# Designed miniproteins, single chains, continued (3): the designs that were tried, part 111

Each design is a single chain, and the fold is of that chain. pLDDT is the mean over its residues in the fold that is shown.

## One batch from the design tools (miniprotein)

Design m11851
Fold by ESMFold2-Fast:
Structure m11851 (fold): chain A 80 residues (1-80)
Amino acid sequence: MTTLTITGPLSREELERLAKGYEEEYGATATVIGDNTLVITGPLSYKEAKSLAQRVALNHGATATVESEEGVETIEPLDI
C-alpha cells in the first residue's frame, strides 16, 4: 500500500478538491489534515504516487512524500 503526503501553499478548498479527485480516480482514501496537508492512502503504485507528487510540486509549489513497501521519497517544490 502506498501513502502520498502533500504539504504546501494549497487552500483547504483545493486540498478537498484534490482529495475527491484522487479517491474517484484511484479508489484511494484521502484525508485533509489541518489547513495545508493532504494524505492519500490506497492501491496506488509507487510509480503513480511519485508521478502525482511531482505534478503537485510543479503546479502548486508543494512538498510531497511518497511512502511504500518499495521505499520513501520526498519531492520538493521547483525553484522557478
Scores: mean pLDDT 77

Design m11852
Fold by ESMFold2-Fast:
Structure m11852 (fold): chain A 64 residues (1-64)
Amino acid sequence: MAEEVRERILKAAETLIQAGHDLETVKRAVRVMANHAVEKGLVTPEQAEEIEREALKRAEDLLS
């Protein structure tokens, strides 16, 4: 479900930042997870792009 995919990707982004990883690492991980969810039919490409943007913004906010 889109909501479950969103929560999982957001949590992954937060965890990577808390573990000391940089934004480029978060961006790559989030993109891989989002693309995988699209391939499995769990989300649309548009939903995946929206989730990716939200996760990256949250990671950036945590570094601010």
Scores: mean pLDDT 84

Design m11853
Fold by ESMFold2-Fast:
Structure m11853 (fold): chain A 89 residues (1-89)
Amino acid sequence: MAELRERAELLREALRLAEEGIALLSKPSPTDEEIAQAKALLARAQALLREAVPDFPDLPLIGVEPLLELRARLRAELAAVEAELQRLE
């Protein structure tokens, strides 16, 4: 149980960071600072995802598409872990 809860916390933090990055890059004209912040958020989110799922491949740090793919994967992994936690409680 503790390991699944820790994994869920890592995935929730990663998802939050990925969604912040998507919000920055979804602006009509993101600034260089906003792009740099989005890249930092993506890198941190990917590091947390790799801690939870070690075999996950590295994603490119440019554009919205890698963030959207990361968000989709994080949501899927989190849903699986939360479903397991609910079955144990």
Scores: mean pLDDT 73

Design m11854
Fold by ESMFold2-Fast:
Structure m11854 (fold): chain A 93 residues (1-93)
Amino acid sequence: VEELQAAAREGAARIAAAALEGEEAAREAAAEAVARIRALLPPEHADLADALAGALEVMAERVIAAAREGAEAARRTAEWFAEALVSQIRAGF
């Protein structure tokens, strides 16, 4: 499931970059990451897809808050959430 892990990390990085531009951009990036992850997961992992989608939405709000402190805070918050998502992906398979 390397594609799913890569999608989670890429999604987190895009959310961090978008949060520096604004809240709406960050939420749009999160919605795109959710759509990508759902497309990569087979039907037997629907519960995992829902859990990852919820985690991405929480991540976007935390990264938006961190972006108020600056780019480094947004990046660190996104990296922490990306690794948490990767751990959930590994546990779900």
Scores: mean pLDDT 79

Design m11855
Fold by ESMFold2-Fast:
Order: sequence, then structure tokens, then C-alpha cells
Structure m11855 (fold): chain A 87 residues (1-87)
Amino acid sequence: SFEDIYNEAKKIIDEVIEKLEASDDPELQHRARLLKDAKEKFDSLTNEEQKKEVLKEMLRTVAEIARKLGDEELYKKAQEIIEKIES
């Protein structure tokens, strides 16, 4: 279900936000703010298709962050969840 996919994605997104906010790198802190803004937008939506699009955008941002940090596991997890949303 979409709810199960969202719960999986939310866990990863929240973990990424925490890691980025713990960083002293201003660029990573800025990316944390972008993810929090997107999460607030997601929570304001009532339409499932719009929620799916915002969630995919958040996960693409997570994948970009993972690639920059060399976190191959996080990159793969983000891509797998995107594929689940699109299936």
C-alpha cells in the first residue's frame, strides 16, 4: 500500500534530515531545510497522486545527497522506494 511505502520513506528521510542537521557543512544544512520544507508540503496535501510526486522528489533529493556522501546503501534504498511508488 502507499501508506506502507510512505512509512518506509519517512524513516529514511527523517534519518537523513537528522544526519544533515548534525553536520557543520552549510550546504548540507541547507539541503536539510529543503527536505523539511518538502515534508511540510507533503503533509498539507490530500491528493494521493500529488503526495506520490512530492515523495518522489524528496527521495530524489535523498539519492543526490547519498551520492555526494558516498552512501551507496542509502542511494539504493531511495531508488527502490521510488520504483515502488511508480509501480
Scores: mean pLDDT 85

Design m11856
Fold by ESMFold2-Fast:
Structure m11856 (fold): chain A 93 residues (1-93)
Amino acid sequence: SSEEEKKELEKKREEREKIVEENKEFKEEVEKKLTEILKTYGHHLPQEELDEMISLVKASAEEFAVLLAEIGKEKAEELLEEAEKELKEHLLK
């Protein structure tokens, strides 16, 4: 039942996309905050590495939108503060 497996995978993607869309404001806030850290502390990195980090920031913003739906705003914001700190420390090493 490859058709049944395909339907299940499509359903999971659709559910995730809906959650991200419903929480788009938080996704945009996360992307903005992490991008500002990259701009401030990542300027010494090669352009290829910066482009890779920007892609990771976009993926992380989507994950935070999903996380907001699962654990609520207060806990999601606490994890965002931790992620901001870890990103800054990574870029300063």
Scores: mean pLDDT 82

Design m11857
Fold by ESMFold2-Fast:
Formats: C-alpha cells, sequence, structure tokens
Structure m11857 (fold): chain A 80 residues (1-80)
C-alpha cells in the first residue's frame, strides 16, 4: 500500500503544538504531544521498512531520536 500523503508535515504540526505547550509551561502536555508524535513516526518507520523505503525509515528514526532527547529534558524539568 502507498504511504499517506505528507506524513512528516503531520509530525511537524504535532511538534509545533508541543513547543507551544512547553512555552506555556505545560510540560506534561508537551511530553504527551511528543510521545504521540513518536508513536506516529514509529508507524511511518515500520510502514517504510515493510515497503523497502530505507530513506523514509532513516528520516523517521532521526526524528524519533531527537524527540526522545527532548522528552528526557522535559521530564527532568518536571522532576526538578
Amino acid sequence: PPLPETPLSEGEALYNEAVRAERAGDYATAIALLEKLIARLEEVKQQALAEGDEVTALVAQAEIDRLRARIAELRAKLAA
């Protein structure tokens, strides 16, 4: 089956919402939005791997890694 149209743009929208929540001091909402984005990107990665699209899988993995690092920073702020 073909990939959905603009899957990375949908991810960008979720990331922008997380950034707005963080700027408002709502770290819990920011973490939840970033976790939703990671779940979406993992689905995109698995679909890309199933279709043999290694480039899309690598892009998704790079974004997942960056988002996991960001969640760790936000969790540290919540714990402080």
Scores: mean pLDDT 78

Design m11858
Fold by ESMFold2-Fast:
Structure m11858 (fold): chain A 110 residues (1-110)
Amino acid sequence: DIDPKLWSKLPPEIQDALRYLLTDPLADPERTREALTLLVRHPDPLVRRIGVAMTLEIGLERPEIVLEPLRLALEDPDPEVRELARSVLERVYEKTKDPRVKKLLEEYEK
């Protein structure tokens, strides 16, 4: 959940990406992957954390969409972003048992 006070302070392009991701993110997998990648590459660590959080619901349904954004987040300079990405991947793996998710978790073991 995004705080409405934080929402109004986000750049317009990030607000547009978040609105898109909150509507029908599964209708266009490539557009959703690009929107998530935009968020997790953002210079503001708060935006990157929001991007990682947005991957959870999408990854539980379509793990292939979130693999690249989460790989980027696992390499993030902010340890909170990395820990959130790992937590999301662990939850996605428990639901999906996708071997690509397992491999990513093993590559970035703490």
Scores: mean pLDDT 84

Design m11859
Fold by ESMFold2-Fast:
Structure m11859 (fold): chain A 68 residues (1-68)
Amino acid sequence: SEKLLQGQRSISDTMMELDEMQVPPSVMEEVGRQMVALQKQLEEGKITPQQFEQQLRALLEEARRRVS
Protein backbone atom coordinates (compact mmCIF):
# COMPACT_ATOMS: atom_id res chain seq x y z
CA SER A 1 0.00 0.00 0.00
CA GLU A 2 1.04 3.64 -0.40
CA LYS A 3 1.35 4.09 3.36
CA LEU A 4 3.85 1.22 3.61
CA LEU A 5 5.83 2.62 0.67
CA GLN A 6 6.03 6.00 2.44
CA GLY A 7 7.23 4.22 5.59
CA GLN A 8 9.96 2.48 3.57
CA ARG A 9 11.17 5.84 2.19
CA SER A 10 11.25 7.32 5.73
CA ILE A 11 13.32 4.37 6.97
CA SER A 12 15.73 4.78 4.03
CA ASP A 13 16.11 8.51 4.76
CA THR A 14 16.73 7.77 8.46
CA MET A 15 19.34 5.11 7.59
CA MET A 16 21.13 7.57 5.30
CA GLU A 17 21.32 10.19 8.07
CA LEU A 18 22.61 7.57 10.54
CA ASP A 19 25.27 6.52 8.01
CA GLU A 20 26.34 10.17 7.56
CA MET A 21 26.63 10.57 11.35
CA GLN A 22 28.89 7.47 11.45
CA VAL A 23 27.11 6.04 14.50
CA PRO A 24 28.78 3.06 16.23
CA PRO A 25 27.62 -0.44 15.14
CA SER A 26 25.96 -1.00 18.54
CA VAL A 27 23.81 2.13 18.08
CA MET A 28 22.97 1.15 14.49
CA GLU A 29 21.89 -2.32 15.67
CA GLU A 30 19.70 -0.89 18.46
CA VAL A 31 18.05 1.71 16.20
CA GLY A 32 17.63 -0.92 13.47
CA ARG A 33 15.79 -3.25 15.86
CA GLN A 34 13.45 -0.43 16.90
CA MET A 35 12.79 0.53 13.25
CA VAL A 36 11.88 -3.10 12.45
CA ALA A 37 9.44 -3.12 15.40
CA LEU A 38 7.87 0.16 14.22
CA GLN A 39 7.57 -1.15 10.64
CA LYS A 40 5.75 -4.24 11.96
CA GLN A 41 3.37 -2.11 14.05
CA LEU A 42 2.65 0.06 10.99
CA GLU A 43 2.00 -3.05 8.84
CA GLU A 44 -0.35 -4.47 11.53
CA GLY A 45 -2.21 -1.14 11.74
CA LYS A 46 -1.30 -0.68 15.43
CA ILE A 47 0.15 2.79 14.79
CA THR A 48 -0.67 5.50 12.25
CA PRO A 49 1.79 6.74 9.59
CA GLN A 50 2.01 10.00 11.60
CA GLN A 51 2.95 8.12 14.78
CA PHE A 52 5.47 6.08 12.78
CA GLU A 53 7.13 9.28 11.46
CA GLN A 54 7.21 10.78 14.97
CA GLN A 55 8.88 7.67 16.41
CA LEU A 56 11.46 7.59 13.58
CA ARG A 57 12.36 11.24 14.31
CA ALA A 58 12.72 10.38 18.02
CA LEU A 59 15.08 7.49 17.17
CA LEU A 60 17.19 9.74 14.93
CA GLU A 61 17.40 12.40 17.68
CA GLU A 62 18.42 9.73 20.22
CA ALA A 63 21.18 8.50 17.87
CA ARG A 64 22.42 12.08 17.39
CA ARG A 65 22.66 12.52 21.17
CA ARG A 66 24.71 9.32 21.48
CA VAL A 67 27.19 10.45 18.78
CA SER A 68 27.51 14.03 20.06
Scores: mean pLDDT 78

Design m11860
Fold by ESMFold2-Fast:
Structure m11860 (fold): chain A 95 residues (1-95)
Amino acid sequence: MPSEEEIEEKIDEIIREMKERAEEAERLLARADAEIAAQTHIDKASARAQKLLAEKVLKALKEGKEEEARELLRLYYEAVKKGVSPEEIIKELEE
């Protein structure tokens, strides 16, 4: 199983990249999500969950709310670690 340290390291990397390229972060995330959706069009729920996460994280960072962005990422990765369905992850993200 991915360790708690591994999840935190991944979150740190994402936050760092988004902060360094704030103006381009939206384009990078939108492109990645589009590519994932194109490759896995059968699993639309997973693609939607990733899109909602990306949009919320980017919005939080643009507002200077880095801790909120980290919390959103932790929620997503903890749900993935627990084997939560994409549909349930979407519900948690929309909460």
Scores: mean pLDDT 69

Design m11861
Fold by ESMFold2-Fast:
Structure m11861 (fold): chain A 95 residues (1-95)
Amino acid sequence: MKISKEEYEKLEEEAKKIAEEAVKEGKVKELILEAEVDIGIAQIQLYLFPEGEKAKEAIRTIVFSYLVLAYIYEKEGKYEKAEEYRKKALEYVEE
């Protein structure tokens, strides 16, 4: 299952705002941990429920959380790591 490019662009914009706010407030480590936990839970949910609304919600969570990590690492100057997370998010997006 994949999300639309339009939905991806919306999640990208939201993830950028959350990452920028975390950097401003000094909450980067907490946001990284939250994103990693959310990805793990959502991947388990997608494995158990590969179809329907639960799968769609899991995919949105995975994509959003990977994009949050990508923006955080980009702000830290870790561009290669940021690109890796962007590529992982794009695996769930329609071409």
Scores: mean pLDDT 87

Design m11862
Fold by ESMFold2-Fast:
Structure m11862 (fold): chain A 87 residues (1-87)
Amino acid sequence: SMEELWARIEAALRAALAELEAAVRALLAAGDVDAAAALLEQARKGIEDTKQLLIEAFGADHPRAQALIQLLEDTYEALRAEVEAAK
């Protein structure tokens, strides 16, 4: 069903974002700010590609797509702020 598809997409995105957060924060804890910044820049392309896929698959006005896009953007900006603060 579409509900089951949405649940799987959301779970997969949340898991991927949690892994990104853990990886960036582990690098920052190790003092490797340059590696953390590089990982986050690489992740930015994946986030933008994922946002575009959600828009193409479900429409920009779809409430669930908007919520997931906001989650992607909020997670990226929070991690970017953590990396910038460590410089």
Scores: mean pLDDT 88

Design m11863
Fold by ESMFold2-Fast:
Structure m11863 (fold): chain A 60 residues (1-60)
Amino acid sequence: MDKKIEEHIENVEVMLESAKSQEQRDAIVKTYLDYARTHFSPEAAEEIDKRIQELLKKLE
């Protein structure tokens, strides 16, 4: 796994842990996915999306 992808996912996890509402979690997910789609390859952005969905499952 690319180190930059792991760092991005770790940042998402920290932000999601600090979120106090579902609306905040949705906003965090959108922001980090938009960032990934802009700054990473399409393949890396897809992997980031998949891993963010797995983080959300753990928090629910």
Scores: mean pLDDT 79

Design m11864
Fold by ESMFold2-Fast:
Structure m11864 (fold): chain A 64 residues (1-64)
Amino acid sequence: SYTPQEILDILKNGSVEELKKLLKELFPDVEVDENASKEEILEIMAKAMGASSVEELIALIEAA
C-alpha cells in the first residue's frame, strides 16, 4: 500500500504512467482511457476520492 507522502509525491511530480498505476492500485474498478492525459487522470482520482478538484484532493491527503 501507499503512504500519504508517496501519494502526494506521485500526484505533484509523477508521470502519466505513475498516475495510472496509482489510480489502478487505489481504485481497481475505475476505468481509465489508455490515451488519458495527466489532467484527466488527476480529475478521475479526485472524483473517486470525493474531491471537487485536484487542489481539494491534495488538501484532503495532506490533512490525513
Scores: mean pLDDT 79

Design m11865
Fold by ESMFold2-Fast:
Structure m11865 (fold): chain A 94 residues (1-94)
Amino acid sequence: AQARAQALLAEAQRNLALAEFLTQGLRQPEITPRELVGPEPLLNAIRQARDAAAQLLALGRELGSADLIQQGEGTLQRVADIESQALELGSQGV
């Protein structure tokens, strides 16, 4: 359980960092071989961060761990913020 929680938190944090950089428009066309180039890596990072955070929250509720629940909720809020920023940058109807 703890090893799973640590893995989920690390995955969520890694993908949030990647999504944040990409959302801020730090795309570099010269680094085409990198997995972070283009819109698909951004959407994938957001999705993976949300999935990991949701699993962490579910695990926290199953274990009755307030700390894990708080970490999951905080991560989901960060994902929502990044998604909102991406929507503002690409949407015509925010």
Scores: mean pLDDT 70

Design m11866
Fold by ESMFold2-Fast:
Structure m11866 (fold): chain A 96 residues (1-96)
Amino acid sequence: ETRFEFPEFEELEEKAQKVVDEAIKNKDFKTGVKELKKIIKEAIELMKKTPEVSDEEVAAGEKVLKELEEEARKAIEAGVTEVEPSVQVVMEAVKE
C-alpha cells in the first residue's frame, strides 16, 4: 500500500475509478476505455518523472493496460460474466 505516498497517484486512481463508474452508468464503454488509457499514460509519465519510482515499477505500469485487455479477452473467451469493473468496461468496449 505505497499508493498513498504520492498524492498525485492517489488523485489519478480516484479519477480512473470515476471514469469506470461513469462508463458503466452511462453505457459509454468506448469513451470510458479512451479516458482510462489517457489516465494510465498520465500515471506512467508521472512515474517516469518521480525519482522514488523504480524503472521496474514504471515497466509494470506500462503493462497495466495490456493486462486489462488480456484479462478482458480471456473473460470473453471463457464466457465469464462477473469481472472487476475496469475489466467489464474494456470487455464491453471490445464487443462494440
Scores: mean pLDDT 72

Design m11867
Fold by ESMFold2-Fast:
Structure m11867 (fold): chain A 85 residues (1-85)
Amino acid sequence: SVEEIEERFAEKLRELLENDPELREGVLEVMRELRPDPNAPEEEQLATAIELLDRILELLKKHNAPEEVLELVEEVRAILRKLRE
């Protein structure tokens, strides 16, 4: 289910961010740059979420994150893209 995928992703991401301060700062910088607005229209929120995951995926690759985590990010991205179609 989507909730199980989100939970696994959140757990793995939290673990990586706790163990890598540079990755954590990189993620925070992306969040500051994209400025996600929870009150924005659904389509805008989905577009921002996809962009956020794209940028997080690149950061994770640069920091040599485990393949399992990269696969979880790709799975979440695929779900969000499908919701826009």
Scores: mean pLDDT 78

Design m11868
Fold by ESMFold2-Fast:
Structure m11868 (fold): chain A 100 residues (1-100)
Amino acid sequence: SVLDEAKALLDEAVKEILEAEKAGDIEKAKQIMEEFTRRLVTLAGQLSPEELREFLAYLEEKLEELIKQIKNEEIKKMLKGMQTMLRETVESLIARREAR
């Protein structure tokens, strides 16, 4: 399902961000976050409001856990920014679809 694809995309991004931080590669972490965001927005366009809510809950839990594990302050700041932007984007998509 598209929801399972979105969850798998997030799981892989979390793994790759942790690996990039361990390597000290801030630019790689940034590239992973940018690519993840682009792909996720495309997949989110295919999800129902109910699937978007389920995905948002999964996203918040996974990103909060990731942020707690990150030691690099620049990567942590970028992750917090991404979390806020994705939350607002998904909530906006839910609101727009439920208003139809």
Scores: mean pLDDT 87

Design m11869
Fold by ESMFold2-Fast:
Structure m11869 (fold): chain A 87 residues (1-87)
Amino acid sequence: EAAALRARRLELGERAERASGEERWRLLVEIAGLEAELLRLAGDAEGLALLGERLRELAATLPLPEEVRARLLALADEALAAAEALR
């Protein structure tokens, strides 16, 4: 259900804007996962590849907690694998 995933992403985005610290990072990871799922449902291989590369760059460059960095890298790997599978 793409519409339900879009609604959840919007709700989590609003919560992330009001959140701080570790809660904000956890919400941003969940939002990234929902973005990957929406792109997968749309069959958007290029969008998934761009998301995966962006998440890798963010994990490498931002001073993130180790748990958040690991989750972003896992999501990046999943997005890149999904992009390759759709091609």
Scores: mean pLDDT 81

Design m11870
Fold by ESMFold2-Fast:
Structure m11870 (fold): chain A 63 residues (1-63)
Amino acid sequence: MTKEELERRVEGLERAVASGDRAQLLAALKHAPKVIEEAEKLGMEELKERAVRSLEEAKRLLA
């Protein structure tokens, strides 16, 4: 995954969380772990932290 593709995916997770839509939140839960893993592999700590925050917020909103 390129840095640009990773940034686009992180922004997608953040938009899904901002929407508050259940289907979007469930998609964020499904896809965020892979995004976090790819950010870690690329050493992109800021993008990893943003993806982790999106995952945790999606979990909170779905609880």
Scores: mean pLDDT 84

Design m11871
Fold by ESMFold2-Fast:
Structure m11871 (fold): chain A 75 residues (1-75)
Amino acid sequence: DERAEELLRQGKEYIEKGDYQTAVEKYQQAISLAKDLKLKSEALRNLGEALKKLGQDDLSEGFFKKAKVLEKQAS
């Protein structure tokens, strides 16, 4: 799932630059394209972290919960 991995990497780069909104967009795209549950879980967790940086705590909590469910299914 090379395209989803590349989008996840780009999202992390935008976090490092402080562009949390663009990071959210990249992580959402990665989640949409990810077929691997472990990769999808990682993208959901990173999306939650980016949303928390934007003050979107309720949305962040929801995505962290989704990531945890998929992480358990991938294990």
Scores: mean pLDDT 85

Design m11872
Fold by ESMFold2-Fast:
Structure m11872 (fold): chain A 70 residues (1-70)
Amino acid sequence: MEALERELAERAIAAARELGLDEVAAAAEAFLAGRASAEDLSETLRAAYERDPEASLALLERVAALGKEV
């Protein structure tokens, strides 16, 4: 549901900032504000992976760990 997606997005924003993925952080903020969809977030993540696969893989590892905690 949206509440769980919001929680995951907030954690992803923090991780993206730490990894220098500002575009991902901005897209997640827009999603939380209701200005973007989860699909927009996925597209931004894909673009970030093409640009910086190392940072994007680190973000995916953190998000996967968060998914296990939920």
Scores: mean pLDDT 73

Design m11873
Fold by ESMFold2-Fast:
Structure m11873 (fold): chain A 60 residues (1-60)
Amino acid sequence: SSQETELIDRAHLILQQVTDPRVREQMVALIREMVNSEDLAKQEQLLQEIERLYQEEQER
């Protein structure tokens, strides 16, 4: 769906801004879960976790 594509694209854009290899590894795992999920609510929840990890890295 178009919404699924937008959520995954947003996740990849966040990943491109992250340099910490540990945080990148966690985000890649979450993106894989998004791609393997057909539940939009689950995909939104996973994106929120990616956004949280991004904010935590930026505050360090």
Scores: mean pLDDT 83

Design m11874
Fold by ESMFold2-Fast:
Structure m11874 (fold): chain A 55 residues (1-55)
Amino acid sequence: SERLAQLAADPEFRRKYLEAALKVAEKMIEHFKEAIKNNDLSKSFDARKELEKLL
């Protein structure tokens, strides 16, 4: 994939991408916890949009 090619070419981008991916994963877990707590499953989590904010 295009993302994998970028990760292979730039070690610094690779590090930033991984750090951003971990932050997005943490946000996603919190989103699902809130959805369950509020019994509201209508709201989706846009992982790509959240990742793009951090890169």
Scores: mean pLDDT 77

Design m11875
Fold by ESMFold2-Fast:
Structure m11875 (fold): chain A 60 residues (1-60)
Amino acid sequence: MLVGVGEWEGKKVTLTVKGDEVTVETEADLSEEEKKALEEYLNTHIEEARALVEKLQEAS
């Protein structure tokens, strides 16, 4: 399981990758539809999701 924490526009964003499943948790005022679209994209592109989590981990 990979977990990355970062910020978008000053809002906290947490990405969690478990096997082939990606979940997004954020303080940003994203609609539920935008969150689902992002999760669907990342679940389709799991390697890109892992790269994004790695970038967020590097930001710590």
Scores: mean pLDDT 67

Design m11876
Fold by ESMFold2-Fast:
Structure m11876 (fold): chain A 102 residues (1-102)
Amino acid sequence: DLSEEDRKLLEAALTLINEYLKRYYATGSQEDKERLEEVKKKAKEIFEKKGSPYVDWLDEAIKNIEKLIEKNKEEVKAEMADPQTRARWDKRIAEAEEILKK
């Protein structure tokens, strides 16, 4: 049902939400929270253009990601403390942002 392009957009949106959620859970900062909310909003706007049920699928996927990160909160904080892991997160964010700029 999803085109290859739509699937790539969905994967990029989920990647951004996942990485920004990890950042927020690791830092607890207001800046990271605002960035996460901005990414969620942008993802929903993109999928609204594609039509329902893509938005519903995105909402379900976000809830699943939130549950997984909450379970692994301490591990996520440890990952953020590792400069190499942070660099990998930043790279994934940059790559996903480029896909979503569409």
Scores: mean pLDDT 75

Design m11877
Fold by ESMFold2-Fast:
Structure m11877 (fold): chain A 96 residues (1-96)
Amino acid sequence: MYAELAELLNETIARLRELVANNREDEARRLVEETVERLTAWLQEVEGLPEEEARRVAELVFRGVGYLEETTGRPATAADVREAIERAKALLEAER
């Protein structure tokens, strides 16, 4: 369910930290773009979101999980990812 997304995001964030620490900014940017695309595809397939909305949710979720890890020092859980998705969807709904 959301456990696979949490694992993907945790691994991606750890890799991003390594790339940034080694001044590999172009590789870091590419990894972010690839991860957002993968999340966008998942949200379209599983949550049934339109592409534009799915991409915005993906960007917000990825940013939110990164911020959580930075501020708490712990890996994100499946519950954290689910809450991030629900919060992102609520923010977009409030703009309608």
Scores: mean pLDDT 81

Design m11878
Fold by ESMFold2-Fast:
Structure m11878 (fold): chain A 68 residues (1-68)
Amino acid sequence: SLEDEAFQLLRDGIRAAVEGNYEEALELFRKALEILDKLDPSDPRVRAMKRIAELGIEYLEKKLKEKK
């Protein structure tokens, strides 16, 4: 399902971030968010996953900018 694809992308993105692969993690979170935007925003699981993806993207963008 699309929910399973989004969950897998979030999981893979978290793993990439933990391993220090911030650019890969950012791309994976963006792909997850694209899928989640096609799902029902009233579903609490969809809202939770979307929030995780949004926060992950914000965090990773800051991390990439701080590597001056």
Scores: mean pLDDT 84

Design m11879
Fold by ESMFold2-Fast:
Structure m11879 (fold): chain A 96 residues (1-96)
Amino acid sequence: KKFLADLHYALGRYYYKQGKYEEAAKHFTRAADLYKEIGDYENAADAYSMAGDAFEKLGNKEKAAQFYRQASEMYRKAGNVDKAEEMEKKAEELEK
């Protein structure tokens, strides 16, 4: 199932570079959920963070903040406190 997570992450990156942010967000979200299922919290966090970036590009600040908070939680589970704090700050800035 890691191959499916990696595939969705790669597709998310592809669509993001094309400016297709709705497609990017769907693929990043699927990748994140799959990484989380297998306990790969660092890659789950990266994928949730990219989904947040995609929703921010779409102007959906509420969903972007939600995904940044999910990324923060996953980075904390991975032991990456610096990135967890960065994601929490991104969510807080969008909720102003």
Scores: mean pLDDT 89

Design m11880
Fold by ESMFold2-Fast:
Structure m11880 (fold): chain A 90 residues (1-90)
Amino acid sequence: MAEELEEEFVRLSEEAVPEVAEALVELYGLDREAAEIGARAGLREYGREAGRARGEGVVTAETAQAIAERAYAIALGTARRVQAERAAAA
């Protein structure tokens, strides 16, 4: 079932949170806590879309790239938003 594949891919994707968070810290100078929150949000969405695509049809290179680009935008955008909110609260 597509929903079951979505859940499995989300769980597996979350294992990469430390690596993605480290990349956001190193590449963009983001706070580690903000980077971890962003990485988790992006990887969760990546897992959902990748699982759905696998369950409902053939994943093309174009589809895989689009999913990765959206997940990356969510991760970076979420991390930047969290960092800005934390800075404003301090």
Scores: mean pLDDT 77

Design m11881
Fold by ESMFold2-Fast:
Structure m11881 (fold): chain A 74 residues (1-74)
Amino acid sequence: APLPADASPVDQAAWISEQLAPDYRRLIEARGRLRAGEGVPGGKIYGNKSVEEVVADRRAYLDRLLAEIEAEKA
C-alpha cells in the first residue's frame, strides 16, 4: 500500500525501507560484503526531510556504498 497521509517519520522510514528492501537485499547478496546493519536504510536521519528527499537520500546512500565497495574490491 502507498504511504498514508500524515505518516510519522518512523512510518515513513519503515515504508521506504520496505520499498527499497528487495533492491537492498539483492545488493547485499551481489557484493557479499555489506553488513546487515550498514545496509539497512533505516540508519539514516529523517528529521525534516520529505518522503521523496528520504528516498533520494537512500538511493544516494546505496550509490555511495556501492562505490566504496567497488573501490575496496579493486
Scores: mean pLDDT 53

Design m11882
Fold by ESMFold2-Fast:
Structure m11882 (fold): chain A 80 residues (1-80)
Amino acid sequence: MKEKVLKVQETRQRAYEEVSKTHSDEDARKAARYAAALVEIELGINVEESKKVIEELEAEGIPEEALEIARKVAEEALKE
């Protein structure tokens, strides 16, 4: 439990930092939430809520480049 929560938090922070280098604070926060949701789904925590978050964020029209960074950060976090 604790290890999974830490991985989600670390993924969120890293995605925010990477996206904020090239995008607005608002887009960086949304991309960070998107990355965290991807990791939560893969780890089997808050799955229903995380899927809804992804759907809502994709509907908001976040820049694809920001989402690509978020996906990459989530993928790296899930590698063993």
Scores: mean pLDDT 83

Design m11883
Fold by ESMFold2-Fast:
Structure m11883 (fold): chain A 68 residues (1-68)
Amino acid sequence: LREAISAAAREALELLEAGASTEEAIEVFAQGLRDAGVPEENVEAAARFLASLPSREQVAQALRRAAE
């Protein structure tokens, strides 16, 4: 599970660093969590948390920590 979360965060972070929107990066992260079998309620909570962060840089930092 942690490895799958790390992989999803890494993919989302790479898109964000390539110039994708925060919304797109969050969507990719959410899909990665679904593919890993994370319950939909937890996926929605994680996506809302990232969307609540006040800046693109803070979203990137959160994804980087999740990716290790």
Scores: mean pLDDT 82

Design m11884
Fold by ESMFold2-Fast:
Structure m11884 (fold): chain A 81 residues (1-81)
Amino acid sequence: MKYRELAEAIERVAREHPDAGVTSEAAYEIAKVLFDPNVTVEEAARRVEEALRKSAGKGTPDGVERFIEAVREKLEELEKK
């Protein structure tokens, strides 16, 4: 999957979790980090956490956690495809 498609998937997850405070631009930055095909799902989740920490968005801790879980689930779906 190309990073643009991954960014769209992450942006969709961000839209479903607005309390995470992730913008469309942040979603693209996260996708860039996750685009490396050598990165495992666990490492991808860790890098998403890192990118969210640098995000200027004001998410709640619960919202951020749910967003990370949703991204991890989405990455698993992408690995199946």
Scores: mean pLDDT 64

Design m11885
Fold by ESMFold2-Fast:
Parts: structure tokens; sequence; C-alpha cells
Structure m11885 (fold): chain A 68 residues (1-68)
């Protein structure tokens, strides 16, 4: 299901963020933002591919803000 795929992507995203050196607070910010993306996806009937693209965009933004 889309929810199961979302949870798997979210887990992978968190592991990637941890490996990139994000703090627990920064990971909580990432989780809050991707959860908002998923709620918007459900409301707007986005495909799983669009959800993945948006989630990766959130990760890139959070990394850009905090890693450099």
Amino acid sequence: SMEEEYEKMKEALIKLAESEGLSEEQIKELVREVDKVYEEAKKNNWSIDEVEKKMLGVLARVLTKHRK
C-alpha cells in the first residue's frame, strides 16, 4: 500500500539523514516535514513516485540548511 511504501521510504530517509550527521532535533524536523508531505499527498492523490520525489527534496533542503 502507499502507507507501507511511505513508512519504508521514511525509515530509509531517517537512516540516510543520520549517516549524513544530522542531530536528533534536525531529524525530528525532517520527520515533521515529510509527514506533512504525506498528508498533502493523500489529500491531492499523489503517486508514490511524486511522494518519493518530494521527500527527497525535503531531505536535500534540511541537509543544505544544517550540514554546510
Scores: mean pLDDT 81

